# Designed miniproteins, single chains, continued (5): the designs that were tried, part 35

Each design is a single chain, and the fold is of that chain. pLDDT is the mean over its residues in the fold that is shown.

## One batch from the design tools (miniprotein)

Design m17197
Fold by ESMFold2-Fast:
Structure m17197 (fold): chain A 93 residues (1-93)
Amino acid sequence: SEEVRQGLADILTALGEKAMEKGDYETALELYRKAVELSDGKNPRALLGLARAYKQLGKVDEAKRWYERAIEVAKEQGNEELLKEAQKLLDEL
């Protein structure tokens, strides 16, 4: 079920956010990566989280690619708040 996959992606994204708060960036990266996989790259919060985790790990080129992907998905979904957040974070990179 796509609904079950989306729910699991949201849970993993929330766990990734908790890992980020704790400074556990490697764990956050793996959680966000799995959330992106489960959502077929369509969860813009998971994509944004993945980019932020890469940035914290010093992987700037990877962070840029995932911020750009988060921007694309947020535009496709009409999520103006997430689009603005992703654009700001990319500009600060």
Scores: mean pLDDT 89

Design m17198
Fold by ESMFold2-Fast:
Structure m17198 (fold): chain A 90 residues (1-90)
Amino acid sequence: VAVAGGAEAEELSPDEARLTVTAGPGGGAGGAVTGAAEGAAAAGVGFVGIDGEGDEDRAVLVIRGAGGSTGAEAGEAAVAGARAAGAAAA
């Protein structure tokens, strides 16, 4: 049975978005963070940091790179990627 993780994207500025990912017990926080980064890259945004890489329960990903409205769209893509990766990694 897959355990559902959680992901939340917040825009701090047009060029920056913060994504917090929480995985359940035995979840895949690392996988969820990877998915988030992959989603952001696909949307044309680079990520500048991963906090808690290798953590089992949670991770925080800071995304920055794209300006304007592109940043907001990239944040949403990263959230979708993180959720998908978290479910797959569970």
Scores: mean pLDDT 48

Design m17199
Fold by ESMFold2-Fast:
Structure m17199 (fold): chain A 72 residues (1-72)
Amino acid sequence: MTVVVTAPVTGDTTFSLSTDAVRRLEAAGPAEVQAVQANVATDATVTVKDSEAEQGTITVGATTGTLALKAR
């Protein structure tokens, strides 16, 4: 299953996903979220959080431009 979140990002940004979407990403595993494309300003980070729990968090390192986060 593919879950895609796309947004233009120029600084630190947090995306809140449903618990179901986060569970799907976690089931793929952190190393399996390799189809992450991140265009974020230098020294900025992107965080993806479970909106219903504090424990579902994925952080992505920085490039510049548009963010796309994909799961298999």
Scores: mean pLDDT 44

Design m17200
Fold by ESMFold2-Fast:
Structure m17200 (fold): chain A 103 residues (1-103)
Amino acid sequence: MSAEEALELARRGDLLGAAVAMASLIYDAGRFDAAEELGTALGLPLMGKQVRDLLEKGKVEEAGFMLALMILQSGRSPAEVLALLGRLLGDEELARAAAALLE
């Protein structure tokens, strides 16, 4: 999935769609460490590690499902989590666009 698609799903409030798109972005970037760092930032380090382990195995859709549960448990919106992921991936454009969805 593209960053543009992830932004559209997050704007729509499609939690599962946004989470699967985020998992695909991490996988395509080869930045599996970002999934673990995201979990730590959300206060759910064990779930972040599980998302990382699934991505390392190429289980992108299952990683997206776990990420959706992690977002839900964190109490944050998909847009907030996407903005944080953009920063972790070094994608300043994605981070800024996702942050703009919040206000």
Scores: mean pLDDT 87

Design m17201
Fold by ESMFold2-Fast:
Structure m17201 (fold): chain A 68 residues (1-68)
Amino acid sequence: MASQRREVLGLFEAIERARSEEERERQLDMAAAFIVSIPDEAEREALLALAPAEIQEELRRRVAQLLA
């Protein structure tokens, strides 16, 4: 739990620190892939809820695409 939250928060920080749109896209893909690796839907939602409001919609869209 704590280690997963620490990891995802680090990924969110990497998105915020991205210097280019290409870097931001790669960080978003990595965050979405990490979240999708969590088998429990409630835990995935809890991790998604930790994301900054600005990236919530885009991150949720990427997670949905990976789960399809």
Scores: mean pLDDT 80

Design m17202
Fold by ESMFold2-Fast:
Structure m17202 (fold): chain A 85 residues (1-85)
Amino acid sequence: MEEAEKAAEEGIRLGDEAERIGREKGVIGARLAGGVSAGLAGISLGVAKVTKDDEGGKKLAERALERARRSLELARRGEDAFEEG
C-alpha cells in the first residue's frame, strides 16, 4: 500500500510539473496531458487507500506515474500531444 501511495503521489507531482511547464511554454497538449496524468495518479491514490488490493492499486499507480513522466518529457521538449483548439 505505501509503495502504491508513493508512486501515485510522485505521479501527481510530475503531472503537475508537466502542466506548469506546458502552460509556461504555451503547449496546450502537454498541459492537458499533465493534468490528466495528475488526475489519474490522484484516482490511483484514492483506490490504494480504499481497497485492500495492494497489487491492483500498485499497478494502477505505476501506470499513472509512467504517463506523468511522459507528459513531463513532452512538456520539456515543447511538444503538443493533443491537437487542436
Scores: mean pLDDT 67

Design m17203
Fold by ESMFold2-Fast:
Structure m17203 (fold): chain A 119 residues (1-119)
Amino acid sequence: MVDLSNLTYEEALELLRERISKIPDEKVKALAERFLKELVDYIEENKASENEKLTLLQVANYTLDLIEKVLNGELTVDQAAGLVHMELHVLRVEGKITEQQMLEFSRIFSDLLRELVEL
């Protein structure tokens, strides 16, 4: 797993883009690129603190780790979904993201999962 906790938002975003660029499956790569683009568009269009922006990218990185585990047969799609939703809930309770940020991430992630299941 890539640890983004000590990076700036711009540094974390560059590392995520580099990570996605190296995905060998072209369909999975296209899904991951759309997922990150939708999340970045949301972050850039809405007022978020630097810590909130970085936290959302950290959840995106975690989501990519879980997708790799699903593709490798280590997790089911339902298990990966439960883990992402649990992480978002914990971060919301800890005040690291807003309720609206949690809900929007959940929407973008659900769109990703719908297409991933159809691969």
Scores: mean pLDDT 85

Design m17204
Fold by ESMFold2-Fast:
Structure m17204 (fold): chain A 64 residues (1-64)
Amino acid sequence: SMEEKLKEAIEKAEEVARRGVEQGKSIADVLKEAKEIAEKAGLTEEQINQVMLHAKAVAEELRA
């Protein structure tokens, strides 16, 4: 389902954020990878934004 695809994309994007912070990547680079994950999953623009917001939240939390 689209809901399952969204959930999987969020989980993958959050993992990218955790790994990216560990590697010293910028938030912009993390968001670029999160967007690519969501686009590959065939998500809508609104869902892509949700995936990116989840990745951003994880990256910012880990940097705090």
Scores: mean pLDDT 85

Design m17205
Fold by ESMFold2-Fast:
Structure m17205 (fold): chain A 80 residues (1-80)
Amino acid sequence: MEEKRKEAIERVSQLAKEEGLTDEEIQKAMEAVERGLDELEKNPQADIDEVVDRIAEEFGLSDKVRRIVRGVMLELKEKE
């Protein structure tokens, strides 16, 4: 779990940097992914889009940050 979480955080950080996000937006994206992974750990059958939508509202994410978080969450779910 820790290794998978680290991979997700590194991936979202990389994608956010490629998209030209600020350090603050990168930090929010990483925190959002951690929250999403916690929710998926509690409910592995949860719909990724619903989880991401809820987190985006909670964290006040921009559409760009939300898109990056969603992409990383989907990549991790598809690997398993």
Scores: mean pLDDT 78

Design m17206
Fold by ESMFold2-Fast:
Structure m17206 (fold): chain A 62 residues (1-62)
Amino acid sequence: GDSHLAGLVVGIGLQVASHIQSIDPELGKEVLERIRKAAEEDKSSTKIWDAVLEEAKRFEEK
């Protein structure tokens, strides 16, 4: 599959979410939750997705 492309897109999404969170923390949290849900539904599950999911969790937690 296109796990490399998926990882890149999610990485970009996390960067955008980080920027949004600096302006609107609630909206940023919403975007991170969406990314996390999408990653969990990834049928081609890879360590890339797991790393991205971990990054999203850190962002939400602290």
Scores: mean pLDDT 62

Design m17207
Fold by ESMFold2-Fast:
Structure m17207 (fold): chain A 66 residues (1-66)
Amino acid sequence: LREEITRRATEVLREALREGASLEQAVVRAHNVAIEEALKAGLSQEEAERLGNEAAQAAYREWLRE
C-alpha cells in the first residue's frame, strides 16, 4: 500500500511538472493525491495525513535521484 501510494504520488508529481507547474505546486498536488488514495484505502484521516506526507516526500526524493 505505501509503495503503491508513493508510485501514484510520483506519477502526479511528474505529470504536474510536465504540465508546467512549479516544483512546489507539483509536490502539493502529489501530497493531496497521496492523502486521497490513503483515505480511499480505508485509513483514518490522521493515518492518511501521515502516510500522505511520507509518500510525497518519498516521491520528491525519487525524482531527485533521477
Scores: mean pLDDT 77

Design m17208
Fold by ESMFold2-Fast:
Structure m17208 (fold): chain A 72 residues (1-72)
Amino acid sequence: EIEVEVNVELDEEEKKILEFIKEALKLLGYTKLKVLKVSRDEDNVYTFELEVESENGEKGRFTVRVKVELLK
């Protein structure tokens, strides 16, 4: 199980995206995830700025962008 620290307020959609990111990072062998910043632009692009840590204490930074396109 990956430990998650969230230092920002997330809406319900952002929480769902974070759960998806969390599962991906767990598969990559990360044991800790810290959410530093989340933003959304007017084109519905979400930007997550994350700090991650492996079991042996190696730290990394990830920027994850997710776009939601509405079908008409």
Scores: mean pLDDT 79

Design m17209
Fold by ESMFold2-Fast:
Structure m17209 (fold): chain A 94 residues (1-94)
Amino acid sequence: SSEIDLLKRLILHEIEELKERIKEVADEETYKKLNELLDQAKEAIENDDYDTALEIIKQIKELIEKEFPDDKELLSMVEGIEKGIKLLKELEEK
């Protein structure tokens, strides 16, 4: 579906935007950990493994809540990606 392909591209783009935002606010160690998890989430999405992607996003969300508890924008970005993946899963499952 072209709509599914567009949503998938949007989610992948939102992950890249989240990476750039994290790079601006995080120390090198925290950025490295989050960047690795985000790359794993991207790979899972590209392989249509949305359950794995959602589990990884949950880990990212927990780490962001721990390291950046007052960064409401960063948390909102992660929650947006999570909702996008959930919608993508629903559309792929019909």
Scores: mean pLDDT 87

Design m17210
Fold by ESMFold2-Fast:
Structure m17210 (fold): chain A 110 residues (1-110)
Amino acid sequence: LDETMALIRQAIDQLNRSSDLIDQAYKNNDKDGMLSIIKDLISWLQDLKSKTKDPELQSSLQSLIDALNEILEKADEMSIGKLAMFVDSTLTTFQLLLNLYLEELKAQQQ
C-alpha cells in the first residue's frame, strides 16, 4: 500500500514537471520540443507502470498513455496552441484522478 502511494506521488510530480515543460515549449513556439516532451512522458509512464503491481494504478497509467498517444497521432493536424491545450487538459484530468486515488488509499489506512 505505501509503495503504491509512493508511485502515485511520483506520477503526480512527473505530470507537474511535464506540464511546466509543455508550457515552456509553447512559450518558445517549439512544437517539435513539445512532441519530444510528450514522447518522453509516455516512456516514463510505461516504466512506472512496469514497477507497480496495483491493478487500478496500472489501468490509470495505461489510460493516460493511450490518451497521450492519441494526441500524438493527431498532432500534425493541430496548431501548437491546440496541442498544448489538449495535453494540459489531459495532464490536469489524470492529476485529479491520481490525487483522488491517493486520498482513497489514505482513507483505507485510517
Scores: mean pLDDT 89

Design m17211
Fold by ESMFold2-Fast:
Structure m17211 (fold): chain A 61 residues (1-61)
Amino acid sequence: SDAETIARAAARARNGALAAEAMGRPEQAKKSRDWAEKAEKAKTAEEALAAMRGAGNAVGG
């Protein structure tokens, strides 16, 4: 359950970074990647979801 939530949160953060890069927003993409890395390294679902939200905010939505 938690492992699955962490994996999904990390994937969503990574997808956000890829979308930002594809849209020509390298600064937002970099910030979102930093958050995605935090989500991937998260030890709890709560940490992963917080990192995913950080990635979303960095992309501007």
Scores: mean pLDDT 79

Design m17212
Fold by ESMFold2-Fast:
Structure m17212 (fold): chain A 76 residues (1-76)
Amino acid sequence: SIEELLEELREAARREDVERVRELVEQLVKAGATSLSKDRLGRTVEEILTEALTRSTDPEFTEALKEAARRLRKPD
């Protein structure tokens, strides 16, 4: 489910696991998730990714998060 994928995305982001984040983003896109999709706490995908970006120290990881945000961003 999208909720489970977002839970795993938060954990992967906390560990700065670039490969796992990219894999989870791919699965979220395939599941039809958008920046407006919410986890069990009511947090949107965008909020989860923004929080991870704020705490990140790795350039490759921050780039992966920015790409994730772009891919999941709902068009105008």
Scores: mean pLDDT 78

Design m17213
Fold by ESMFold2-Fast:
Structure m17213 (fold): chain A 63 residues (1-63)
Amino acid sequence: ELEEKLEKAEKLAREAAEKENALETYEKVQALVEQIKKLLAEGAPQEELQKLADELEAVVDEA
């Protein structure tokens, strides 16, 4: 679930950056993805990861 959302968000951010000049949107998605990845690597609790994933989903949906 979370891993799939991260992959999807990364793909969307990359596509947005290349297909159109949506710099603000892709930058925000990229920052959220990086934060989630860092927290995952550090063994953050699932609740924290869920909150960031929720934010990521909202940003991606708006993109």
Scores: mean pLDDT 72

Design m17214
Fold by ESMFold2-Fast:
Structure m17214 (fold): chain A 84 residues (1-84)
Amino acid sequence: MLEELRELAVEGAREVAEAGVPTPRSVALGREVTARMQQLLKEGVPLEELVKIMLEAARAFAEIAGEEAEKKLEEIKKEYEAAK
């Protein structure tokens, strides 16, 4: 159950990071993540464990978004060097 939640959360985060915006698929994944989180909370799973999974998804998002930012920075450097 926790592993399935982790996989869904990371997949949703990757989808948004790659698209730069929420997609229909990322929205559907987000709804499933929310439903599973609510079920796990009702089953007595500590909120702390769910937060850890959300942080893993946030890290996956940051890694992809960071790569895109780094590529943009490299493009700016290339333009600056070409102007000299």
Scores: mean pLDDT 74

Design m17215
Fold by ESMFold2-Fast:
Structure m17215 (fold): chain A 92 residues (1-92)
Amino acid sequence: EEELYEKYIELQKKLTPPDGKPRSREEIDKAFEREKEFIKLVKEKYGYTDEQIINYFKKHYGLSEEDAKNIYKRENFLKLAIVDDEKALKAS
């Protein structure tokens, strides 16, 4: 699971804006937890179904249904979105 943060930091180094610096591990962890909390909140408080949440990921990230389901089911959804984003968009 530390591998996810290490990989994300390495990707951030490649994608760093000219004026920016890579996010700290603490900042990455907080962002990751917020996304998980958001999924739970949408499901539990607003009564969204798994299909509705999966459709949100398909639309918002431009992913296939299978890729969106994998992101929804896994805590490491950032891995798929960031590492394979260009391939997912081309496949969609």
Scores: mean pLDDT 53

Design m17216
Fold by ESMFold2-Fast:
Parts: structure tokens; sequence; C-alpha cells
Structure m17216 (fold): chain A 111 residues (1-111)
């Protein structure tokens, strides 16, 4: 699946949630399906956080973007360091970071 398609699917799901409700790893993984790799999930999260950064106008929106980028960086580092128990656990770490990025983007877009 293309990174942009992953980001679009997750963002559409995020828009259906209350403004402050983040997506869970299970929500993200269900939306993207089994074919999205850990690397594609991380890249989609980074793409979404970067889009949120461009749209962020308030200190609160900027704080959410900074939190999303830090979460993505932490997920990338955990995956590189092997700080996961299984391939499924690695996918859940990446999916959690993508969910946080989707919240940041939704908040910035709806402002």
Amino acid sequence: MKVEEIAERVYELAKQRPLDAPLTADDVLKAVGPDASVEELIEAGRLMAEKARELAKTPEEQALVDSALRTIEGAEQAIRDGAFKSPEDARRIAATALGVAALAYKRAEEA
C-alpha cells in the first residue's frame, strides 16, 4: 500500500472520532490491513505529523505536533533497537505513533 493511502485511510477514520479522541493501535491496524509494513506505518505517521506542522496555528496545536513527532521518533528508535517482543508488537508500536500523528493533523485541520 502507498504511504499516502495509509495516511488518508487513518485520517478518514480519525475524522469520525470526537476531536480529542486518539486512534488506538487496533483502530489503525484494522483501517490499513495486514499488508502495511512497520516502515510504511512510521513513514505515514511522519507524513501526517509534517502536514499537521504546516497547519498548526496555536501553541496547543504546535504542542500536539511536537508530541506526535517525538512519538514517531521514539517508535523508530524502539524498532531499530529491537525493543519489541514480536513482529506484531513492532506493528502496534508503529500504529500507536501513527494514531497520535492523525490526532495532531485532525486538530490542526479543524482549527
Scores: mean pLDDT 80

Design m17217
Fold by ESMFold2-Fast:
Structure m17217 (fold): chain A 52 residues (1-52)
Amino acid sequence: SAKERAIALARELRDRGLLTQEEYDNIVEAIEGSSEEFAARIAARLERALAE
């Protein structure tokens, strides 16, 4: 799902040191509480952050 993809991308950003654990936890909570459409938009933004 888009939520699963967004969470996986947020985890990768945390693992690269681009997010703190607290920021990651807050983002995951926001993703879980959002729509699939909003989660897809979050995923696209997180993919851009990983691409530099």
Scores: mean pLDDT 83

Design m17218
Fold by ESMFold2-Fast:
Structure m17218 (fold): chain A 83 residues (1-83)
Amino acid sequence: MLTREQIDEEVQVALLEIEVAIVKKYLERSKNDPELKAETLKFIDRLIERARELLANSTSPQIRADIQRIIDELEKLKKEIEK
């Protein structure tokens, strides 16, 4: 059975997944709005920072793999908006 800490980590991963979905919606809107584009980039940077903090504190290989995947997706989305 998962420890309390591992359950809390799984919840944080689920929240990051939801926030990635929100970023994708912002990307759709930011194409025609330079102000929104700048705010979306800041949002992505904050999410990457939070994900990296969770990765540094995680001891579960599966949770670490899930967090790394989220970081990789956020980095890709950041490159897409910079085009």
Scores: mean pLDDT 80

Design m17219
Fold by ESMFold2-Fast:
Structure m17219 (fold): chain A 97 residues (1-97)
Amino acid sequence: SAALEAAARRIREEARAYAEATGASEATALAHLAQALGEVDPSLAPLAGKALAANAEPEGFEEAVRLLAEAGVLYPEAMEAALRRVREYAAEVEAKK
C-alpha cells in the first residue's frame, strides 16, 4: 500500500538522520526506535521484540523497517511519540559533539 511504502521510507530517513547525528549505525537507530515504541505503548512490546529480533539478523534491516512501518500505519500516535524520543536523544548526542 502507498501508506506502508511512505511509512517505510520515513523510517529509513529517520534511521539515516539518527546515524548521521550520533555516529551509530542505522541498525542501532532501528533498535532504539523499536525499544522506544515498546516503552511508549507496552501493548506493542511483542511487535517491538519482533523488530529487534529481525534487526539483529544478518540482512534483517529491511524486515525490521517493514515491521516498524506496519506499526506506524496501525498505531500512528505511538509511532510519532517513539520517533520524537529517538529524535530528542539524537539531538542531545549531536549537541554534545
Scores: mean pLDDT 88

Design m17220
Fold by ESMFold2-Fast:
Structure m17220 (fold): chain A 74 residues (1-74)
Amino acid sequence: SAEELEKRGTLLKVVREAVERAEKLGLTPEQIDQLLQGMAAKAQQLIDQGASPEEIRKEVTKFVDEEIKKILEE
């Protein structure tokens, strides 16, 4: 469906943006892998809850922001 294609496209964009940001901030490959695993879990939770592509983008981006902040503060 169009919505499923949009959800997939949204996730790919969020993943690309998250990896680029994490690399620029100096996260290790191991930290980036953990971030990607967390993003996958969060995205699946949102999909299971019937979230829209817009909600997926917003909530996964927020998750990434919070996780990167935690990594950098530790």
Scores: mean pLDDT 82

Design m17221
Fold by ESMFold2-Fast:
Structure m17221 (fold): chain A 93 residues (1-93)
Amino acid sequence: SELDKEIANILSEIGDKEEIAHLKKTKGDSEELAKAYNNLGNVYEDQGKYEEAVKAYQEALKIREKVLGPNHPDTLTTRKKLGEVQEKLAALQ
């Protein structure tokens, strides 16, 4: 049901935020932290919260560019996702 999907998505958002807080404290700028931000971006995008998704993907991209470099497949995927959600946000305005 729509309600079950909404509940699952809210629980995913809470879990991703808790993991981000934990990884910031334990590992700092790391691929695990970048992946957690990317996952949070996906959750926000699914909710239609495109401004929040942009911010999450920007943090993931910043970390991945630093840790993996600008040409790594995961960095490129995050950059593509950021571009796609920015276009969605622009289309709503």
Scores: mean pLDDT 88

Design m17222
Fold by ESMFold2-Fast:
Structure m17222 (fold): chain A 62 residues (1-62)
Amino acid sequence: SSDKARQIADQAVELARQGKLDEAIALAKSYGVKDAETLVQQIAAGDELAHGRLYRAVEQAL
């Protein structure tokens, strides 16, 4: 569901912002996101659009 995808994406973004990149990647991968490393690295680099890309990737994987 869209609500579940949003919750997962928000949690992964917060983990990345806290410097917990491995935890953010593991969370995204656990829900089937294949490009989790790239998306988390983009979020860590300050790409404001990467949150939306992660949300779409999670929703597509669910």
Scores: mean pLDDT 84

Design m17223
Fold by ESMFold2-Fast:
Structure m17223 (fold): chain A 60 residues (1-60)
Amino acid sequence: HMTEEEFRRLVAEAVREIQDKLTPEQRDEALRKISEIVQEAKKTGNFDEALEKLREVLKE
C-alpha cells in the first residue's frame, strides 16, 4: 500500500530519469502526463493505480 509521501519520492525519481533519457520534446510530453497522473491520484487517493500509470510513461 503506497503512501502519498512514497509516491511523491517516486515521482521525483521519474522526473530525474526523464530529464536524463529523453529529448526536450519527449520530456515535456512525459512530464505533462506525469502531472496528470499526480492530479488524478490526489483526486482519487489511489496511489497504487497512479504508480502503475507512472511506470507505463517511463517504459516508453
Scores: mean pLDDT 77

Design m17224
Fold by ESMFold2-Fast:
Structure m17224 (fold): chain A 63 residues (1-63)
Amino acid sequence: SMEEKARILREGFEGKSPEAVREAMRLLGFDDETVERFAEAVEKGQLDEGFSEVMREVAEKMK
């Protein structure tokens, strides 16, 4: 489930604008810090780096 969620996020946000990513992640219940890190990664074209941070946050939230 965690790996599937990660795959869906990566595929869904690839090529999206930073604003669209912020809106979607807020609706999914991610905190502001995680939302901004992922949006910055999308803006810089470094989705893999932001994706790793999101996965770390998901693991923490599952505690």
Scores: mean pLDDT 68

Design m17225
Fold by ESMFold2-Fast:
Structure m17225 (fold): chain A 63 residues (1-63)
Amino acid sequence: AKKVIEEGKKIVDELEAMGYISQDEKEQLIKHIEETAKKDVKKAKELVDKYKALLARLKAAKA
């Protein structure tokens, strides 16, 4: 759980830093990841992996 939450925070921080989400959206996404991880770590991992893939594609599109 802890590792998944930390990874999720890094990804969401990058999305906000790149201007794809607002600071309010960042806070909501972090809470959602934390709450999901408490209920189902596998779903939290899938959620983080989705954001990770999205971030990678967005970075590639800018290059």
Scores: mean pLDDT 79

Design m17226
Fold by ESMFold2-Fast:
Structure m17226 (fold): chain A 77 residues (1-77)
Amino acid sequence: MTEEQRKKLLVMTAPGMVRLVYGVSETLLKRSKVSEKEAKEEEDKLMDILLKENKEATPEAYEAAKKEREEILARRE
């Protein structure tokens, strides 16, 4: 697999990763009675870690993943 194909696959999987991170935030809200703001901060932290671990992704792929995350969060709110 070429590096370019690998980067494309990472972008295609980004919505799934965002949903997993969101699910963790929801669990924290229900279990710990943490504020919605605190849950969002944890979600942002996890998302940042996931994107940093995928250093092979292009800056464009990283921005696309952020945009997908924002769209998913907007639909929830």
Scores: mean pLDDT 55

Design m17227
Fold by ESMFold2-Fast:
Structure m17227 (fold): chain A 107 residues (1-107)
Amino acid sequence: GVATVEEVLAFVEEMVENLDYKGMLAFLEKLAEELKKTPDTEYAAKLVEYFIDKVKSYPLPVEEGMLLLGKTLVENLANGKLAEEKASKEALANAVVEAFNRYLEES
C-alpha cells in the first residue's frame, strides 16, 4: 500500500544523503527488471535502463547530481506521474515496491 511506497522513497532519500551511488544503481537495475515483467510497465523499464546507461557512460564523477536524478525518477514512477493509464499507475507502484523488497533480500 501507500505506507510501503513511502518507505521506499525514504530509503532512496537515505541513499542520496549517504552518497550511495552503487546502491542507487543496484536498486535501479532491480527496478528495471521488475518493470520488464509486465507489458504495461515495459516502457518505464526502457526509461530506467536509458538512465542507467547514461550514468555509467558519463566521463566525470557527478555522484550527488546523479543520485538526485535517480531519486526523482523513482518518485515519479512511484507516484504514477509517468503513467498514462490507471492500470499502469498501479503496476508502476507495485514494481517499485517489489524492486525494494528484492534489493533488501539480495543485498
Scores: mean pLDDT 76

Design m17228
Fold by ESMFold2-Fast:
Structure m17228 (fold): chain A 71 residues (1-71)
Amino acid sequence: ERALLLFGDAPEDLDMDALIAELRAIPGVLAVGRTADSDLLFVETTPAAVAAVTARAEAAGLRLLGRRISP
């Protein structure tokens, strides 16, 4: 099973590349990228990592915009 998380509302001073590297280091994270709009971040993760990913992204000032679970 996989979870897809979409985050937005990035602060202007956020180092997005550094945040992506930190999220990639979380166990259970499968993919991290930006959408065509650089203000949006997507994270594909195992269900067990959803809480850790969400907490880290929100601590960086991002807001969770959407969640999708796939088998």
Scores: mean pLDDT 78

Design m17229
Fold by ESMFold2-Fast:
Structure m17229 (fold): chain A 77 residues (1-77)
Amino acid sequence: LLEEAEALYKKAVELGRQAEAARAAGNLEEARRLYLEAAELLAEAHKLKLKAQGKEELIPEVEEIRERAIAELEAML
């Protein structure tokens, strides 16, 4: 679980870099897609980390933060 969380985190960081590159190139639609995908992966990584730590009771809070973050990204992009 912790190893899976780390892998998802690394993938999210890489997608974030790709999103920034797409935005700089003027590919706003691609940047939006990549940012949203990165946000979803970060939420999954956090949930897996909580499961690995025995803090499953905090998962609903992570899901609430994910929903808010995605709504903010959609409003921004």
Scores: mean pLDDT 76

Design m17230
Fold by ESMFold2-Fast:
Structure m17230 (fold): chain A 68 residues (1-68)
Amino acid sequence: SSRDNIAAMMRELGLDADRQAELLARLDAAEKKAAEIEKTDPRKAAQFYTAELLRIIGEMLDAALARE
């Protein structure tokens, strides 16, 4: 699943457990929101989810690059 793939990437990048939990919670919220949108507009749901997924990936990479 996308969630499992993102969780694996976070572990590989060595993100803090708290940051991993925060980003995974945001992904879970995005999936729930996309599911609601999909009931009326599947294309809009896909666009919304893709945008949120890319934001989470960007923040994950930024956190990894900022590691001290």
Scores: mean pLDDT 83

Design m17231
Fold by ESMFold2-Fast:
Structure m17231 (fold): chain A 68 residues (1-68)
Amino acid sequence: SPMDKLWQEFVRISEESLRLAIERRDDETLIRVGELNQRGQEAYDAGDVEGFEKVFEELRKLHAELEA
């Protein structure tokens, strides 16, 4: 399903963001990634596509900031 594909990509970006935050020793960003992971999981489990997409956009923005 489209939601399952989004979930796979969310997990990938989430794992990469956690790795980057750990490497940078950025505890504030590590907490932020954890919060987004929880919100994303909750939206996915609820079948809330719109809520999930919103959380995923926040995660993508954070990931882009970590790669800068």
Scores: mean pLDDT 85

Design m17232
Fold by ESMFold2-Fast:
Structure m17232 (fold): chain A 90 residues (1-90)
Amino acid sequence: VDELLARLEQRIRDWLLAQGVDEDTAREAARIVTGLAYQAASSATPPSLEEMREQIRSALRSRGIELSEDVLDGLARLAMEGARELRRAL
């Protein structure tokens, strides 16, 4: 599980950097999104894509991070894919 979490966090960070997000913001956002993916994987009722997007937006906003809707959509998809992979390992 730890290796899957580390790989997911790196994948999210690399994707954010490719979107033009700066290194410090990408690192913080990747940590937050990876944590939300793990929480979703551990849940008996996984969130919808829309619910995941809102969870990501809320968590990032609490850290003063605002990203475009396109970036939030991409993060939500990566988180949901990661949650499915993590859930199979749990």
Scores: mean pLDDT 85

